# Ledger of designs, part 103: designed miniproteins, single chains

Each design is a single chain, and the fold is of that chain. pLDDT is the mean over its residues in the fold that is shown.

## One batch from the design tools (miniprotein)

Design m3582
Fold by ESMFold2-Fast:
Structure m3582 (fold): chain A 79 residues (1-79)
Amino acid sequence: MLERIRALLRELLASRPATPAERAAAEAVMDALLAEAARLPEAMQELLLRGAEAQLALRDAADLAAADAELSEAAAALE
């Protein structure tokens, strides 16, 4: 279960432009979150899995509305 949550969160992170440092920081936060989640009852882990799946679904729906703005902002920040 936690491995599946990690995979979904990683997919969410991979859909965004990020520097190596930002990616490393995000991975560290995700690892810490999942380590705490491992100590929760299975029912809570299932709720977290559904939450992660819902976030991915919302991200997919929101990407059409937000992608151009995020990409334009990122491009401006890089240059």
Scores: mean pLDDT 67

Design m3583
Fold by ESMFold2-Fast:
Structure m3583 (fold): chain A 56 residues (1-56)
Amino acid sequence: MTEEELRKVVENGLATLRELRPDMSDEELAQAREAGEKAIPTALKNHADLDAEMAA
């Protein structure tokens, strides 16, 4: 999975969150986005590590 694909997942999650919780502040949405973006490097590493173990 690519970084771009993971960023799209984060953006889709934020859009869904906004629809389910229209009472959320812009600050809360910004924090959710920041958390999602910080998770991207770890998700990429975990995905690569899993693929390497399964391929071996």
Scores: mean pLDDT 73

Design m3584
Fold by ESMFold2-Fast:
Structure m3584 (fold): chain A 93 residues (1-93)
Amino acid sequence: SPVEQVRELADYAIEKAKESPEAAKEATRGLVGFADAVASQMTPEERREVARVLDEAIERLEKLAKSMTPEQQKAAEEGVKALREARDRLEAA
């Protein structure tokens, strides 16, 4: 399901955030791109569930960023911004 795929991509993005800034950016781009691509195919309930998954990913990434290097923290902040923008697009539909 689109919701389960977003959960898998969110978990992947969190794991990649621990590895490198480059891996984090690529994984976040994949998550945002997938969410945007499937938004028009989702029911309102599925969109709300995906928005919740993105909110959870934002919280997890913000918490993780507190223990990261400055370079990793910057990549995490960029990721959080991209995820917030993707979430807002889902709610605006």
Scores: mean pLDDT 85

Design m3585
Fold by ESMFold2-Fast:
Structure m3585 (fold): chain A 67 residues (1-67)
Amino acid sequence: DDVLHDIMAEAARRLVAGADPEKVREEFIERMKTEAGLDEETAEKYFDTLEKMIDIGRAEGAARRAA
C-alpha cells in the first residue's frame, strides 16, 4: 500500500537526517497502527527492517564515495 511506503519513506528521511531514533520509532509505530491498520508487532518488524536497510545503505554509500 502507498500509505506504508509513505510512512517508511518519512521515517527513513528523518533517521538519515539524524532525528532521535526513539521519537521516530514511536511516531512510526503510531502511524502504522492508525493509518495502515497494522498491529504493534508488525510495525516494530517494519521499523527494524528499515533501520537495517539504512545501515546497509550508509555502508554502501561510503564505499561508493571512496571509489
Scores: mean pLDDT 76

Design m3586
Fold by ESMFold2-Fast:
Structure m3586 (fold): chain A 73 residues (1-73)
Amino acid sequence: SVDEELLARVERELAKAEAEEDPLMREMTLSMAILHISTTRVVLKRELSAEEQALLARLDERIAAARAELAAA
């Protein structure tokens, strides 16, 4: 579905940002990935499957780690 494609896309975007080695580009791309995931969640106003809930929980942990990294910079 379109929603599954959106979730897969933002997960890939976050993974690419996490792999960025340049500190300035990493800060920018992590911030953008966090924003895109947040907007995707607002669009997904339906009941989520258990698999989608588990995926979002893993994304939450990664976002928390990314936000902690950005705050420490």
Scores: mean pLDDT 77

Design m3587
Fold by ESMFold2-Fast:
Structure m3587 (fold): chain A 116 residues (1-116)
Amino acid sequence: ASAAESDALATRFLPPLREAAQKAVEEIKKLVEGKNLKPATDEQRGEAEAFIGKLVREAFERVRADPSEETIRKAAEEFYKKMVEKAKEYLKNNQDEFIQALLDELERLAAPGVAL
């Protein structure tokens, strides 16, 4: 695809992706309600950045292959699902300390004007 086609795709996919990130933040905050989460360490932040960055790249690759409204919706929904599942995995494994890093990175992605 040309750079112009990639920019048009980003314009169409960024809003539903950011909405999915915001919904993931809200759901994860409910899952950890009443827990006293410590601030994220640099190591935990690096892991969250790598995980979210990989899933964002995979979502964009999927949407580039099929830029239909259905694929855009499904890619955003799958991103949301994987974020919530990762938080549940951290809770199940008593790795609560990684959840704050995941929340911080998701809130950054959901913020207006942030580049991916």
Scores: mean pLDDT 81

Design m3588
Fold by ESMFold2-Fast:
Structure m3588 (fold): chain A 69 residues (1-69)
Amino acid sequence: SMEALEAAAREAAEHGVALLRAGVSSREAQKAAFEHLRERLAEAGLPESALPEAKRLFDRYGTELVVRE
């Protein structure tokens, strides 16, 4: 569902930002966040075809979290 997709994308984006704040490199944080996104989508029973839409939401949430003052 769209709600499960949004939840997975947001959780993965928050995970990536938390790693960046903890001093993990941007490359490693992005890699870990994408792995987390794939894991959440699989656990939610979403198909691989949902990945492009999930990534769009992930990028949006990541930008929102970084731009927040």
Scores: mean pLDDT 76

Design m3589
Fold by ESMFold2-Fast:
Structure m3589 (fold): chain A 59 residues (1-59)
Amino acid sequence: SAALEAALAAAGATGDAATALQRGGEAVKNHGMSGEEGAAAARRAGADVTARALEAASK
């Protein structure tokens, strides 16, 4: 979880939603989580850009 949260925070560091989605999505996939679970993890990590991008992609 700590490694996922760090990856999700790093994914959103540029502020670019497309980059956050691509990098955040890969981190979520590598940890075997759903997009919804990844979005929740991003919210807990304070990675708001990544969370919004994953939420939009997950519907």
Scores: mean pLDDT 80

Design m3590
Fold by ESMFold2-Fast:
Structure m3590 (fold): chain A 80 residues (1-80)
Amino acid sequence: EVDPSTRGVFLSTADDELLRVLSWTEGPEPGKYNVTVSVFTDDGVLVDELRLSGLDAEQVEEIRARLRAGASVAEIRAAL
């Protein structure tokens, strides 16, 4: 399990065989995070990406949980 404190990376694959990468970094404001969600094919081709800023640690964990469940970038964007 990934517990965002200041900076981290989470990797996941789902039944669609796409590699999902979540990276987060605490911003200048303590407790606020900048995140990037990237989705790659097995050939390493970037197929989708989402960049968000000003998220709370709870929101970062929600994104991580959704990615583990196989959510797409569009589904994550719709949930926020």
Scores: mean pLDDT 75

Design m3591
Fold by ESMFold2-Fast:
Structure m3591 (fold): chain A 80 residues (1-80)
Amino acid sequence: SVLDELREIVERMRELYEQAQTASVEEARKIYEEAKALLDEALTLVRSTGDPSLEQARLLAEMTVILSAIYFELKRKEKA
């Protein structure tokens, strides 16, 4: 189901965030690009749904928070 696919994407993005915390700046850039691609995939899945649920919207919001966290981690490393 779309909800199961979205939950798998959230879990993958959480794993990427954990990896980003200990990654080099070069690795963190790759992690950020992968996380952006996962969010784009999730948006495509939701757009294919004729009447998106509140739960789908909540999962997308969670992905956006995780992506923001990865972005700030990358920017912190670039300044070091």
Scores: mean pLDDT 88

Design m3592
Fold by ESMFold2-Fast:
Structure m3592 (fold): chain A 97 residues (1-97)
Amino acid sequence: MMEHLHRFGVGDVEAAVKELVAEVPSDKDAIVTATSVEQEGDVLVTTIGVQLVKNGKPVGEMGKAVLRYSLKTGELLSVEISGLGTPETEEYLLKLL
């Protein structure tokens, strides 16, 4: 069991994302608005509603991130982002994980 906890050291991807968002520098923040967790075979699918905030103001439209996590290896397999509009916002969210 402990060997598959991978880099995150947590069994709850939602909790890990919320914790990392709280530590983001004040120049650019993300607000997690909604989460759901579903299991598809050996893959945990986590859906997160995200609003980006810069200098205390909303930036862009509210988006959605879908994280796929392997239950066999404990590894993040993919991140799919919609509504947040750019590859830069995807890279930013990946840095929070």
Scores: mean pLDDT 57

Design m3593
Fold by ESMFold2-Fast:
Structure m3593 (fold): chain A 98 residues (1-98)
Amino acid sequence: EDLSDQLKKNLKEAENLINSLPLSSEEKESLMVVVKRMIFKLNANTPTIASDDKEELLSGLKLSSDNKNKVDNLFNELENLENPSFQNFLELLKKHFA
């Protein structure tokens, strides 16, 4: 329950950020899929998404090739961070999509 409450708070923060980005509704929905995929991993202090999971996720996203490359670069930058947090993930979303 406490974990569920924290996940809801993190989702709301991500929704607010993504809705502020200069992106189409379809692209915003795709970024919310990325958020939902990463939220459990980052809250559990797991490093990043595995390469096979990343490829599966990227193939399912309704994004241009350029925006899919931005998501891939975001995951690569997270992998280079020591103990990436949900806040680091949001900052990278803003960096690549703002």
Scores: mean pLDDT 74

Design m3594
Fold by ESMFold2-Fast:
Parts: C-alpha cells; sequence; structure tokens
Structure m3594 (fold): chain A 92 residues (1-92)
C-alpha cells in the first residue's frame, strides 16, 4: 500500500468520525425502536446521520489537497452505502 502519511492521517480521522456517528445512530435507533417509533421516524434518524456525515465530508473535501481528494470521495461512498443498507434493514 502506497498511501502517503497525509492520506493515511486523513483516512484515520474520517474513520474515527464515521465510527462515532454510526455508534450514535445505532444507539438512537435502538432507543426509538424500544419507544415504539414508526418506520418513518427511524428513516429520519438515518437521513440525519447521512446528511450530517456528508456535510462533514464536504468540509473535509473543500480543504483537502488533490492527493487527499480520492480518500474523501471513497469515504463519501461508504457513508451513502451504509445509509442505504440501514434504510433497507429498517424496512425489513
Amino acid sequence: MHMTPSQQALQDEMLVQFQKAVQEMYAEIKRAVEAGASVEELEGIVERFTARMMEYLQQVLDKASDEQKPVVESMEAIVRMHGLAMRQQIRA
């Protein structure tokens, strides 16, 4: 693997933020399910997670070097895929 130190450091920071946001989303979904929340309310939690993460990643992308941009774009894809998977799980 030929990631530069700057690419690796940025990936590590984004992964920490992503993991924290995922844990917070799962905790909120579990509490909402236990409270009898509707499918629409649960989907709202996932939509807020996705929107918040995409806003964070856009801020990162705006400050990223050309070398770092592919790493940020990869993380955006992961966030979108995770949000889609969670919505499918909620509807199951």
Scores: mean pLDDT 85

Design m3595
Fold by ESMFold2-Fast:
Structure m3595 (fold): chain A 95 residues (1-95)
Amino acid sequence: SQVQQLLQQGQQLVEEAIRLLDEAARLASKNPRVSALARSAAGALQVGPEALDAAIELLEEARELAKKEDEKVGEIVEEALRKAREAKQLYQQAS
């Protein structure tokens, strides 16, 4: 069904965002606040759609901090944020 396809696409984007955040946390090993925020955002994404807003807020904070300290980490966090926002839109369309 179209609803199942939207939910599967949203879940795939969440899984991709989690992988990006794991990479960002690893690369930000010298920036413990950025690493902690990336891990917290990944944890929220793993909880499911109801935690997406919390994950997005954590990602926005991680993006702002990462931009000041490491451009590459900032780019990875920005990509994860875009995927989380797209997943939210797909889940809203599925409801």
Scores: mean pLDDT 86

Design m3596
Fold by ESMFold2-Fast:
Structure m3596 (fold): chain A 62 residues (1-62)
Amino acid sequence: SRVDELIELFVDMVREAAKHFSKEEVRKLADEALDKYAKNNNLTPEEVERIRAAVDEEIERL
């Protein structure tokens, strides 16, 4: 689904950013990127919540 593809994209972005930034910086970058993407692509609140949950879980594993 669109949401599953976006989850993979954002998780990959988190993993790449973690090579160069602190966990705190990665969290801020991921949050800003998701908010901007959601606004520009008219994501529903349910879609945003699913992506955010997956991203937060990946960041906690860093």
Scores: mean pLDDT 86

Design m3597
Fold by ESMFold2-Fast:
Structure m3597 (fold): chain A 72 residues (1-72)
Amino acid sequence: MVLTPGEIYGIVKNILKKKTKGKDKVVIKYSELPEVDVTTKGILKSVLNEFESNNNYTYTETDDSYVITKNK
């Protein structure tokens, strides 16, 4: 089933909210996310940028995961 951009945005935002709740550092593997194509990766980066700006986190992209760290 093909997910809409809005559905992908919602899913990624929920994963971020859930995994970062009460945690200062979180590793999210790409395999834990919905099937990632060029469009989905663009949406994911937008959500990460929003999360970084609004929730005082920094994210780092690696070969297989995103590492999200809460700033002090």
Scores: mean pLDDT 70

Design m3598
Fold by ESMFold2-Fast:
Structure m3598 (fold): chain A 78 residues (1-78)
Amino acid sequence: MPLHAVIRVTLEPGADPEEVARQIEELLRSMGLESGVEVAGDTVYVAGVFPDEATLQRAIERIASLPGVESAEVLALG
């Protein structure tokens, strides 16, 4: 069953939110995932559709590994 998730991405001090958002969009596109990425001040939000929990977890781990990312957490699941 596909999961609709909102992910909050917390940035490292001095990171460029727009550059991180661009990298997240490229990453999720490379995984074949449907997503929207939004910059809200110094925070990045990802709204995406994931085929299963394992794919969602892999996406979170990959986002958290990007330069300038401190952490990534799920805010909502539907």
Scores: mean pLDDT 84

Design m3599
Fold by ESMFold2-Fast:
Structure m3599 (fold): chain A 99 residues (1-99)
Amino acid sequence: MALAPETREAWIEQLEAELAKLEAILAELERQGADPLVIEEVRRRIAIVKELLALLRQPGVTEEQIRALVARIQAELDAVKAELEPQAEEVSELQKLIA
């Protein structure tokens, strides 16, 4: 079935909103002294997500390509979440030791 333009736009908006939340969490964790190697890896993954979002906005992308790109972007966002969760817990433990 043909993908409605509104559906693609809604998916892009949802993915961009999730990315914005993760970038805000990353900035806060970096400010709190999270592991710089994890910060660098997460920034690298965010760069990939931004590139894939740019491809998703290209004219002439087929429904099949749109679905594949959305799935790929979601997988990368899920990987970013997985990398950030342990850092949030580790920073909390470091705060307890300092206090």
Scores: mean pLDDT 77

Design m3600
Fold by ESMFold2-Fast:
Structure m3600 (fold): chain A 80 residues (1-80)
Amino acid sequence: MPDSLRTLSTYLKSQGQNDAADILNKVSDQAKKQLDQGQDPSTVNQQSGDTASSQLKSQGLTDLAQAVQTTGNVISEQES
C-alpha cells in the first residue's frame, strides 16, 4: 500500500496534480511510519486507504479516492 501510494503520487505529480500528489505522499509516509512501529499491515493499509480517499474527495477527486480505498481494502483482505 505505501509503495502503491508513492507510485501514484509520482504519476500525479508528472501530470501537474501537485496537491493530490502531496496528499498521497503524506499518507504513504504515515503508513510507512506505522509499519515501522509494528502495526498490522492490513490495518495500516485500510486506514491509509481511508485517509487518502477522504482527503482526495475534499479536493474533488472522487473517482481517484474510490479507487485508492478499494485497492487498500482488497490488499487488507489478502494479507489477513
Scores: mean pLDDT 72

Design m3601
Fold by ESMFold2-Fast:
Structure m3601 (fold): chain A 81 residues (1-81)
Amino acid sequence: MQLTSEEVDVELLEKEVEEVMKNRDRELTEEELESARETVEKNKDNPVLLGQIQREIAEALLTKKWEEAEERIKELLEKQK
C-alpha cells in the first residue's frame, strides 16, 4: 500500500479527509473542515502522520464509522508526535 515514504499524496489525503467529513453529520463547520485541510497540507513532510490519517480514512470508508475516523484524525493532528 502507498501509505508512507516519499510517495505522500497530500492532494489525495486532503480529498479523503474532506469526503469523510462530508459523509458524516453536517454538524462540522466550514472553518473546522478548512482547518483540517490546512493541517494535512502543513504536515505533508510528515509521512508517518499522513499515513496514520490515511489509514483512519480508509477504515471509515470500509466500516462507515465517519464520526470515529474524524475524531481520531483530529487527535492525531493535535498530538503531532
Scores: mean pLDDT 60

Design m3602
Fold by ESMFold2-Fast:
Structure m3602 (fold): chain A 77 residues (1-77)
Amino acid sequence: DKVKEIEEWYRKRKAELAREVQRQYDQIQQQVRQLERQGQLDLARQLFLDRTKQLVQDTMERMRRLDEEYKRLLEEV
């Protein structure tokens, strides 16, 4: 069943992307918390905003491309 194979591929890719994004977010949070513990609240806030903005932009682009590929694969069945 080609549709089931495509659905499983899409699910797996979404899960892989989610895990990668979570790891990057965890790294950002760890760096932010370290700065907060040092009393560098302004630097912590700036780091969080800059890095999360980039992470969101990259994730949305990757998700959009994944959705487009998923739709393309379904149309080929």
Scores: mean pLDDT 87

Design m3603
Fold by ESMFold2-Fast:
Structure m3603 (fold): chain A 80 residues (1-80)
Amino acid sequence: SEELREEFERLREELERLLREAEERGKLSPEERLEVEILEGLALIQYGVSKLTGYDKELLEKAIELLREAIRLVEEALEK
């Protein structure tokens, strides 16, 4: 699905923006940063595998969910 691919890229750009803000504001702990990096890494693996399978919908949805989890963690850190 083209829509799911566009959503993944949009969320990845959003995560990068939020991470930059959290770093500039000193709001992200080393432990929180590591958790976000793990979630982003897992999302990239799911997205990469989806490319090999002709953009399998289930793999794209899993990648999107992992990015949303990473974004939620950064947003929670920013609310401290």
Scores: mean pLDDT 86

Design m3604
Fold by ESMFold2-Fast:
Structure m3604 (fold): chain A 87 residues (1-87)
Amino acid sequence: SSEFLSEVQSLLDEILEAIRNEDWEKFLELLGELVRLVKEKAPEAAKEIGDILGDMLERLRAAKSIEEKVAIVQEAAKEILAVLKKS
């Protein structure tokens, strides 16, 4: 639904803000909220979203700059929205 996608977009915007602020605790908390929301509202997409988030976290581990981390999270956010729009 449009409401669900708006809620996901809002949460992804907060996740991006947390990474820009180097607030790792807030970032992980918000990822947990995203996973919970997807399991509740789009359970059929949960596995694919989990795989995207896993790849994102692995790429973040290798990233050396905040600019690289922001780009990685932006790419993951785009993929997440694409998956959820199909579901």
Scores: mean pLDDT 88

Design m3605
Fold by ESMFold2-Fast:
Structure m3605 (fold): chain A 89 residues (1-89)
Amino acid sequence: GAGPGDTPKGSRALTRVIEAVRRASKEAVPGAIGAALRAIGEGWQKKLELVKQGVDPSSPEGSEAIGEAMERAGEEAVREIEEADRRAR
């Protein structure tokens, strides 16, 4: 795929983060965007690490590793977004 978000787990993680941002109150939106960007950055960092190690990011193993990193970062981002939204209300 074109980027880390094109992996099955990465795509699902991005969808969850986008949905959380969409549900956030207007006051929480800047923090929500920051959390979402950090989650995306983790996927890119994992892809770069794999390339540096000689692992093909498009292989089943590489795609799984990128997707898992994005899934973890996405879950953290969703929690941060929901906490920021709760504090803003």
Scores: mean pLDDT 75

Design m3606
Fold by ESMFold2-Fast:
Structure m3606 (fold): chain A 62 residues (1-62)
Amino acid sequence: KKKVIIVIAPTKEVADKVAEILKKVIDAEVIPATVDQLPIALELAEALRRLGYEVEIILILP
């Protein structure tokens, strides 16, 4: 089924840039998030997996 990638980065600018590049290279939905949003991003990943999506999380550390 559909694949979703959640990109978590130290800043919104980094997350947005990485997400934009991934959207051009991979046929998947890409969601940018910041490290401050990590708990909510993890809950979103769990909800999407329950709906039958394949979810991958990419964590970019400072």
Scores: mean pLDDT 81

Design m3607
Fold by ESMFold2-Fast:
Structure m3607 (fold): chain A 73 residues (1-73)
Amino acid sequence: SIDSVLELARSNPEGVLKYLVSQLGSEDEEARERVVEALRALKEEFPEAVTAALRPLLDDEDPRVREGALAAL
């Protein structure tokens, strides 16, 4: 649930953001789509932190990570 991710992020924003970022390269397309949705929701509440974490990923070696970061921005 997106609400559960946001609740976790309120107590540990860096840890949740790091976890979601690590999942952008998942082989599971549905998992990647869910992670992008969670990052978009997180960006509404923590815009500066999410933008700072996603910006360097636009240059990532994994095209799935680049596409996910762009979609979440």
Scores: mean pLDDT 84

Design m3608
Fold by ESMFold2-Fast:
Structure m3608 (fold): chain A 76 residues (1-76)
Amino acid sequence: MTEETKKIVEEFEKNAEEKLKELLEQTKELVEKGDIAGAVGQILLVMGLLEDARWAGNKELEKKLEELLKEMLEIL
């Protein structure tokens, strides 16, 4: 992991529920606007965060990101 990615993950962990809700809401807005490419970009971001959470051994965050990813894919 880069230093920047580690800091992003740490900050994400502190406000996990709020940031997860924000990512889901942003993805819904992108789909509603017909910006499927933007929505896919958000999904890829969440997939990256999920890998980082797995690498960090944060099982709580991993599970929350997996559930978010499922919800985002259902909206797409």
Scores: mean pLDDT 77

Design m3609
Fold by ESMFold2-Fast:
Structure m3609 (fold): chain A 89 residues (1-89)
Amino acid sequence: SMEEILKELAKLEKEIIDAFHAKDFKRLIEALRRLIELLKSLPESEFRKQLVRSALGVVELAIEEAKKLGDEEAVKELEELKKEFESLL
């Protein structure tokens, strides 16, 4: 149902923000992959596009932080995720 989708979305958004602030890229990437799966279950809409744009902003900031920390594996996985999110626009 839409209510269950919105609850899962809110839970994922919190997890993404918490992981980003903790600089836990493994946890962040796992949460972002779950968000992509959830977004793919939604019909194409301005709401979905807004969520994708918001997620892309977080991914871009995370790529910059991972580069600063020399986490090459996280950079690679986040750049792959960026392409997956862009495919939903």
Scores: mean pLDDT 88

Design m3610
Fold by ESMFold2-Fast:
Structure m3610 (fold): chain A 70 residues (1-70)
Amino acid sequence: SPALSKLSPIVREALKRLLEKGLTTAEEVRENRELAKEILREVADEYGVKLDEEQLEEAIEEIEEALEAM
């Protein structure tokens, strides 16, 4: 998807994990915001990166926009 190519590797991997858990719409991600943050933190840790709260919020917005564009 063209929308996925614009995402960072961390955000793309987090989106894949959310989709695998059955969170397939932006609304479902909004309703499960804390789970999305937890997955983003786990993926970031695997990449050796620490995301602050603002970066987590921006990453969730990018995931929501990507899902709405799919």
Scores: mean pLDDT 80

Design m3611
Fold by ESMFold2-Fast:
Structure m3611 (fold): chain A 114 residues (1-114)
Amino acid sequence: MEEVEKNPDDPEAWIDYARELLEQGDYEKAVEAAEKAIKLMGDKAPPEVYILLGRAYLKLGDYERAVKAFEEALKKSGEDNIYALELMREAYEKLGDEQRAAEVKKKIDEIKSK
């Protein structure tokens, strides 16, 4: 909080703030903080900030935006990121997209069997 106010142009401070807000249950502000970090970093934004953004959207019930955030995390971390895939599967299940949820589960099972 204080570090963000002191260093508003520091994307790492915004990532830390988004994580703190998510843990506190302040999900709307967590989205805003994660989006601020992404805006400051552009295409250099790490997969972690997209995971935080997607987790905040999951908690808010915005499952379509959660999926989009996890897709971006996978693009940056590599398609074998089991944590991002598990979160994406949860988002598809909550959307009622049983086919896409099953496809993601199959991908996770294939990675784990190696």
Scores: mean pLDDT 85

Design m3612
Fold by ESMFold2-Fast:
Structure m3612 (fold): chain A 69 residues (1-69)
Amino acid sequence: MSVEEIADAIVENLGLPREVAEKIARIVLSHPEDTPVEEIAERIVEATGLPFQVALKAAELAVTLRRLG
């Protein structure tokens, strides 16, 4: 699954700016598929400054799409 596909889903479902969504998609894809969602969410917070709850939703969405695609 590509960065663009995950970023598109984040923009559509969470309303985040495309640049932020692409950054989140790259972070998710840089981690192994068995990485805990909470660890990915913490990395998203560090990289984007988003609230943890928003980062967690983005991480959960991206991980789910990665498993399905």
Scores: mean pLDDT 84

Design m3613
Fold by ESMFold2-Fast:
Structure m3613 (fold): chain A 100 residues (1-100)
Amino acid sequence: VEELLEEARRLAEEIEAALKAKDIKTFEEYMKKLEEVLQKIHEELELSPEEAELMQKIRDLLIEAYEFLKAGDVEKALEAFKKARETLEELLEKVRAKAE
């Protein structure tokens, strides 16, 4: 599971870089890869309803960031992504503790 947690963090860094570069295509690509990693975490670990809600919140915040990026509002896109990243770290810490 640790490899999936590290991959999720790496993908979040790539998404942030794409946002700062205003690279919509790269943002979409890494967002899709992050969704695939989150799905693997769900499949390998029994997620609680609360952990599943955190995963949905991450998806919603990523969509919000994507919509702001498409509108050219990079500052709001970065703020939405910051919330997504904070929610992601909360999820990753919960699933890591559960795997121990």
Scores: mean pLDDT 82

Design m3614
Fold by ESMFold2-Fast:
Structure m3614 (fold): chain A 94 residues (1-94)
Amino acid sequence: MSAAERMMALIEQYFAQAREAAANGDLARFRGYALAVILLARTGLEEGIFSREQLERVLAILEELRDLALALGLDDLATEISRVIRQIREKLAA
């Protein structure tokens, strides 16, 4: 498995766990898993390991996590997610 494939697998895993935590109203677990996704997305973006298709998938995941964070009243987390979304959109526009 490539470094990108391993990172995508972890992003998908933590995203699934974040979605479950949000559904259960577990703010602490949601925050933890969302921050893990942010860290992995930022690292993969900085290292340039993601394909365009992988960047588009990460963008979709981050947009859903941002919407969940806003619904849960986690405005600080939503702002942090929005920063990474901007970086990915800039990369995709190039």
Scores: mean pLDDT 90

Design m3615
Fold by ESMFold2-Fast:
Structure m3615 (fold): chain A 56 residues (1-56)
Amino acid sequence: GNVEQAEKAGAAAAVGGATEEAGKAGRDNDPLKAVEYARKGGASKAAIESAEAAAK
């Protein structure tokens, strides 16, 4: 996957209480961590799928 898109997807996918942690994970080029925060933060299915696609 593309790390730039993974960073953007991670920051966008985890909203609400997990937003800052997802953004940090994206900056660290860690798309798997970004997806994890998105799921735990209650992000929408579409947002989680976008983050997973970016991690490929």
Scores: mean pLDDT 59

Design m3616
Fold by ESMFold2-Fast:
Structure m3616 (fold): chain A 92 residues (1-92)
Amino acid sequence: SMEEEKEKKLKELEEEAKKYFESIPDEKARELFYYAYLLTSVELAKEAGTLSKASEEKVKELEERAKKLEDEKEKEALEKGKEFDEKVREIF
Protein backbone atom coordinates (compact mmCIF):
# COMPACT_ATOMS: atom_id res chain seq x y z
CA SER A 1 0.00 0.00 0.00
CA MET A 2 2.89 2.43 0.71
CA GLU A 3 4.46 1.64 -2.69
CA GLU A 4 0.99 2.04 -4.30
CA GLU A 5 0.58 5.50 -2.67
CA LYS A 6 4.04 6.56 -3.90
CA GLU A 7 3.19 5.34 -7.44
CA LYS A 8 -0.09 7.30 -7.35
CA LYS A 9 1.67 10.50 -6.21
CA LEU A 10 4.36 10.05 -8.87
CA LYS A 11 1.73 9.50 -11.60
CA GLU A 12 -0.16 12.63 -10.49
CA LEU A 13 3.07 14.69 -10.58
CA GLU A 14 4.00 13.26 -14.01
CA GLU A 15 0.56 14.25 -15.39
CA GLU A 16 0.89 17.76 -13.89
CA ALA A 17 4.43 18.15 -15.29
CA LYS A 18 3.23 16.93 -18.72
CA LYS A 19 0.40 19.50 -18.75
CA TYR A 20 2.84 22.27 -17.82
CA PHE A 21 5.34 21.11 -20.48
CA GLU A 22 2.60 21.11 -23.18
CA SER A 23 1.49 24.62 -22.10
CA ILE A 24 4.94 26.10 -22.90
CA PRO A 25 4.69 27.66 -26.40
CA ASP A 26 8.47 28.12 -26.86
CA GLU A 27 10.53 25.06 -27.88
CA LYS A 28 13.69 26.33 -26.13
CA ALA A 29 11.78 26.92 -22.88
CA ARG A 30 10.23 23.41 -23.11
CA GLU A 31 13.72 21.92 -23.55
CA LEU A 32 14.98 23.71 -20.40
CA PHE A 33 11.90 22.61 -18.40
CA TYR A 34 12.48 18.97 -19.41
CA TYR A 35 16.20 19.21 -18.61
CA ALA A 36 15.45 20.60 -15.11
CA TYR A 37 12.66 18.04 -14.53
CA LEU A 38 15.19 15.22 -15.12
CA LEU A 39 18.07 16.65 -13.00
CA THR A 40 17.92 13.95 -10.26
CA SER A 41 17.49 11.15 -12.84
CA VAL A 42 20.53 12.45 -14.77
CA GLU A 43 22.68 12.59 -11.59
CA LEU A 44 21.64 9.02 -10.68
CA ALA A 45 22.48 7.84 -14.23
CA LYS A 46 25.91 9.53 -14.01
CA GLU A 47 26.63 7.80 -10.66
CA ALA A 48 25.51 4.44 -12.12
CA GLY A 49 27.57 4.95 -15.30
CA THR A 50 24.45 4.42 -17.45
CA LEU A 51 24.30 7.88 -19.08
CA SER A 52 25.23 7.66 -22.79
CA LYS A 53 28.00 9.86 -24.24
CA ALA A 54 25.43 11.63 -26.46
CA SER A 55 23.22 12.33 -23.41
CA GLU A 56 26.26 13.62 -21.47
CA GLU A 57 27.06 16.11 -24.27
CA LYS A 58 23.42 17.28 -24.44
CA VAL A 59 23.24 17.66 -20.64
CA LYS A 60 26.48 19.69 -20.66
CA GLU A 61 25.08 21.92 -23.45
CA LEU A 62 21.83 22.53 -21.52
CA GLU A 63 23.73 23.14 -18.25
CA GLU A 64 25.87 25.84 -19.93
CA ARG A 65 22.75 27.36 -21.50
CA ALA A 66 20.95 27.39 -18.11
CA LYS A 67 23.86 29.38 -16.58
CA LYS A 68 23.59 32.08 -19.30
CA LEU A 69 19.79 32.52 -19.41
CA GLU A 70 18.52 36.06 -20.01
CA ASP A 71 15.00 35.26 -21.32
CA GLU A 72 12.41 35.45 -18.50
CA LYS A 73 10.16 32.71 -19.97
CA GLU A 74 13.13 30.33 -20.26
CA LYS A 75 14.09 31.14 -16.63
CA GLU A 76 10.49 30.46 -15.52
CA ALA A 77 10.47 27.11 -17.36
CA LEU A 78 13.81 26.08 -15.79
CA GLU A 79 12.55 27.03 -12.30
CA LYS A 80 9.29 25.06 -12.76
CA GLY A 81 11.24 22.03 -14.00
CA LYS A 82 13.40 22.16 -10.86
CA GLU A 83 10.27 22.41 -8.67
CA PHE A 84 8.82 19.24 -10.26
CA ASP A 85 12.17 17.41 -9.94
CA GLU A 86 12.28 18.31 -6.22
CA LYS A 87 8.69 17.09 -5.67
CA VAL A 88 9.50 13.76 -7.37
CA ARG A 89 12.62 13.41 -5.19
CA GLU A 90 10.52 14.05 -2.03
CA ILE A 91 8.27 11.06 -2.86
CA PHE A 92 11.26 8.65 -2.78
Scores: mean pLDDT 79

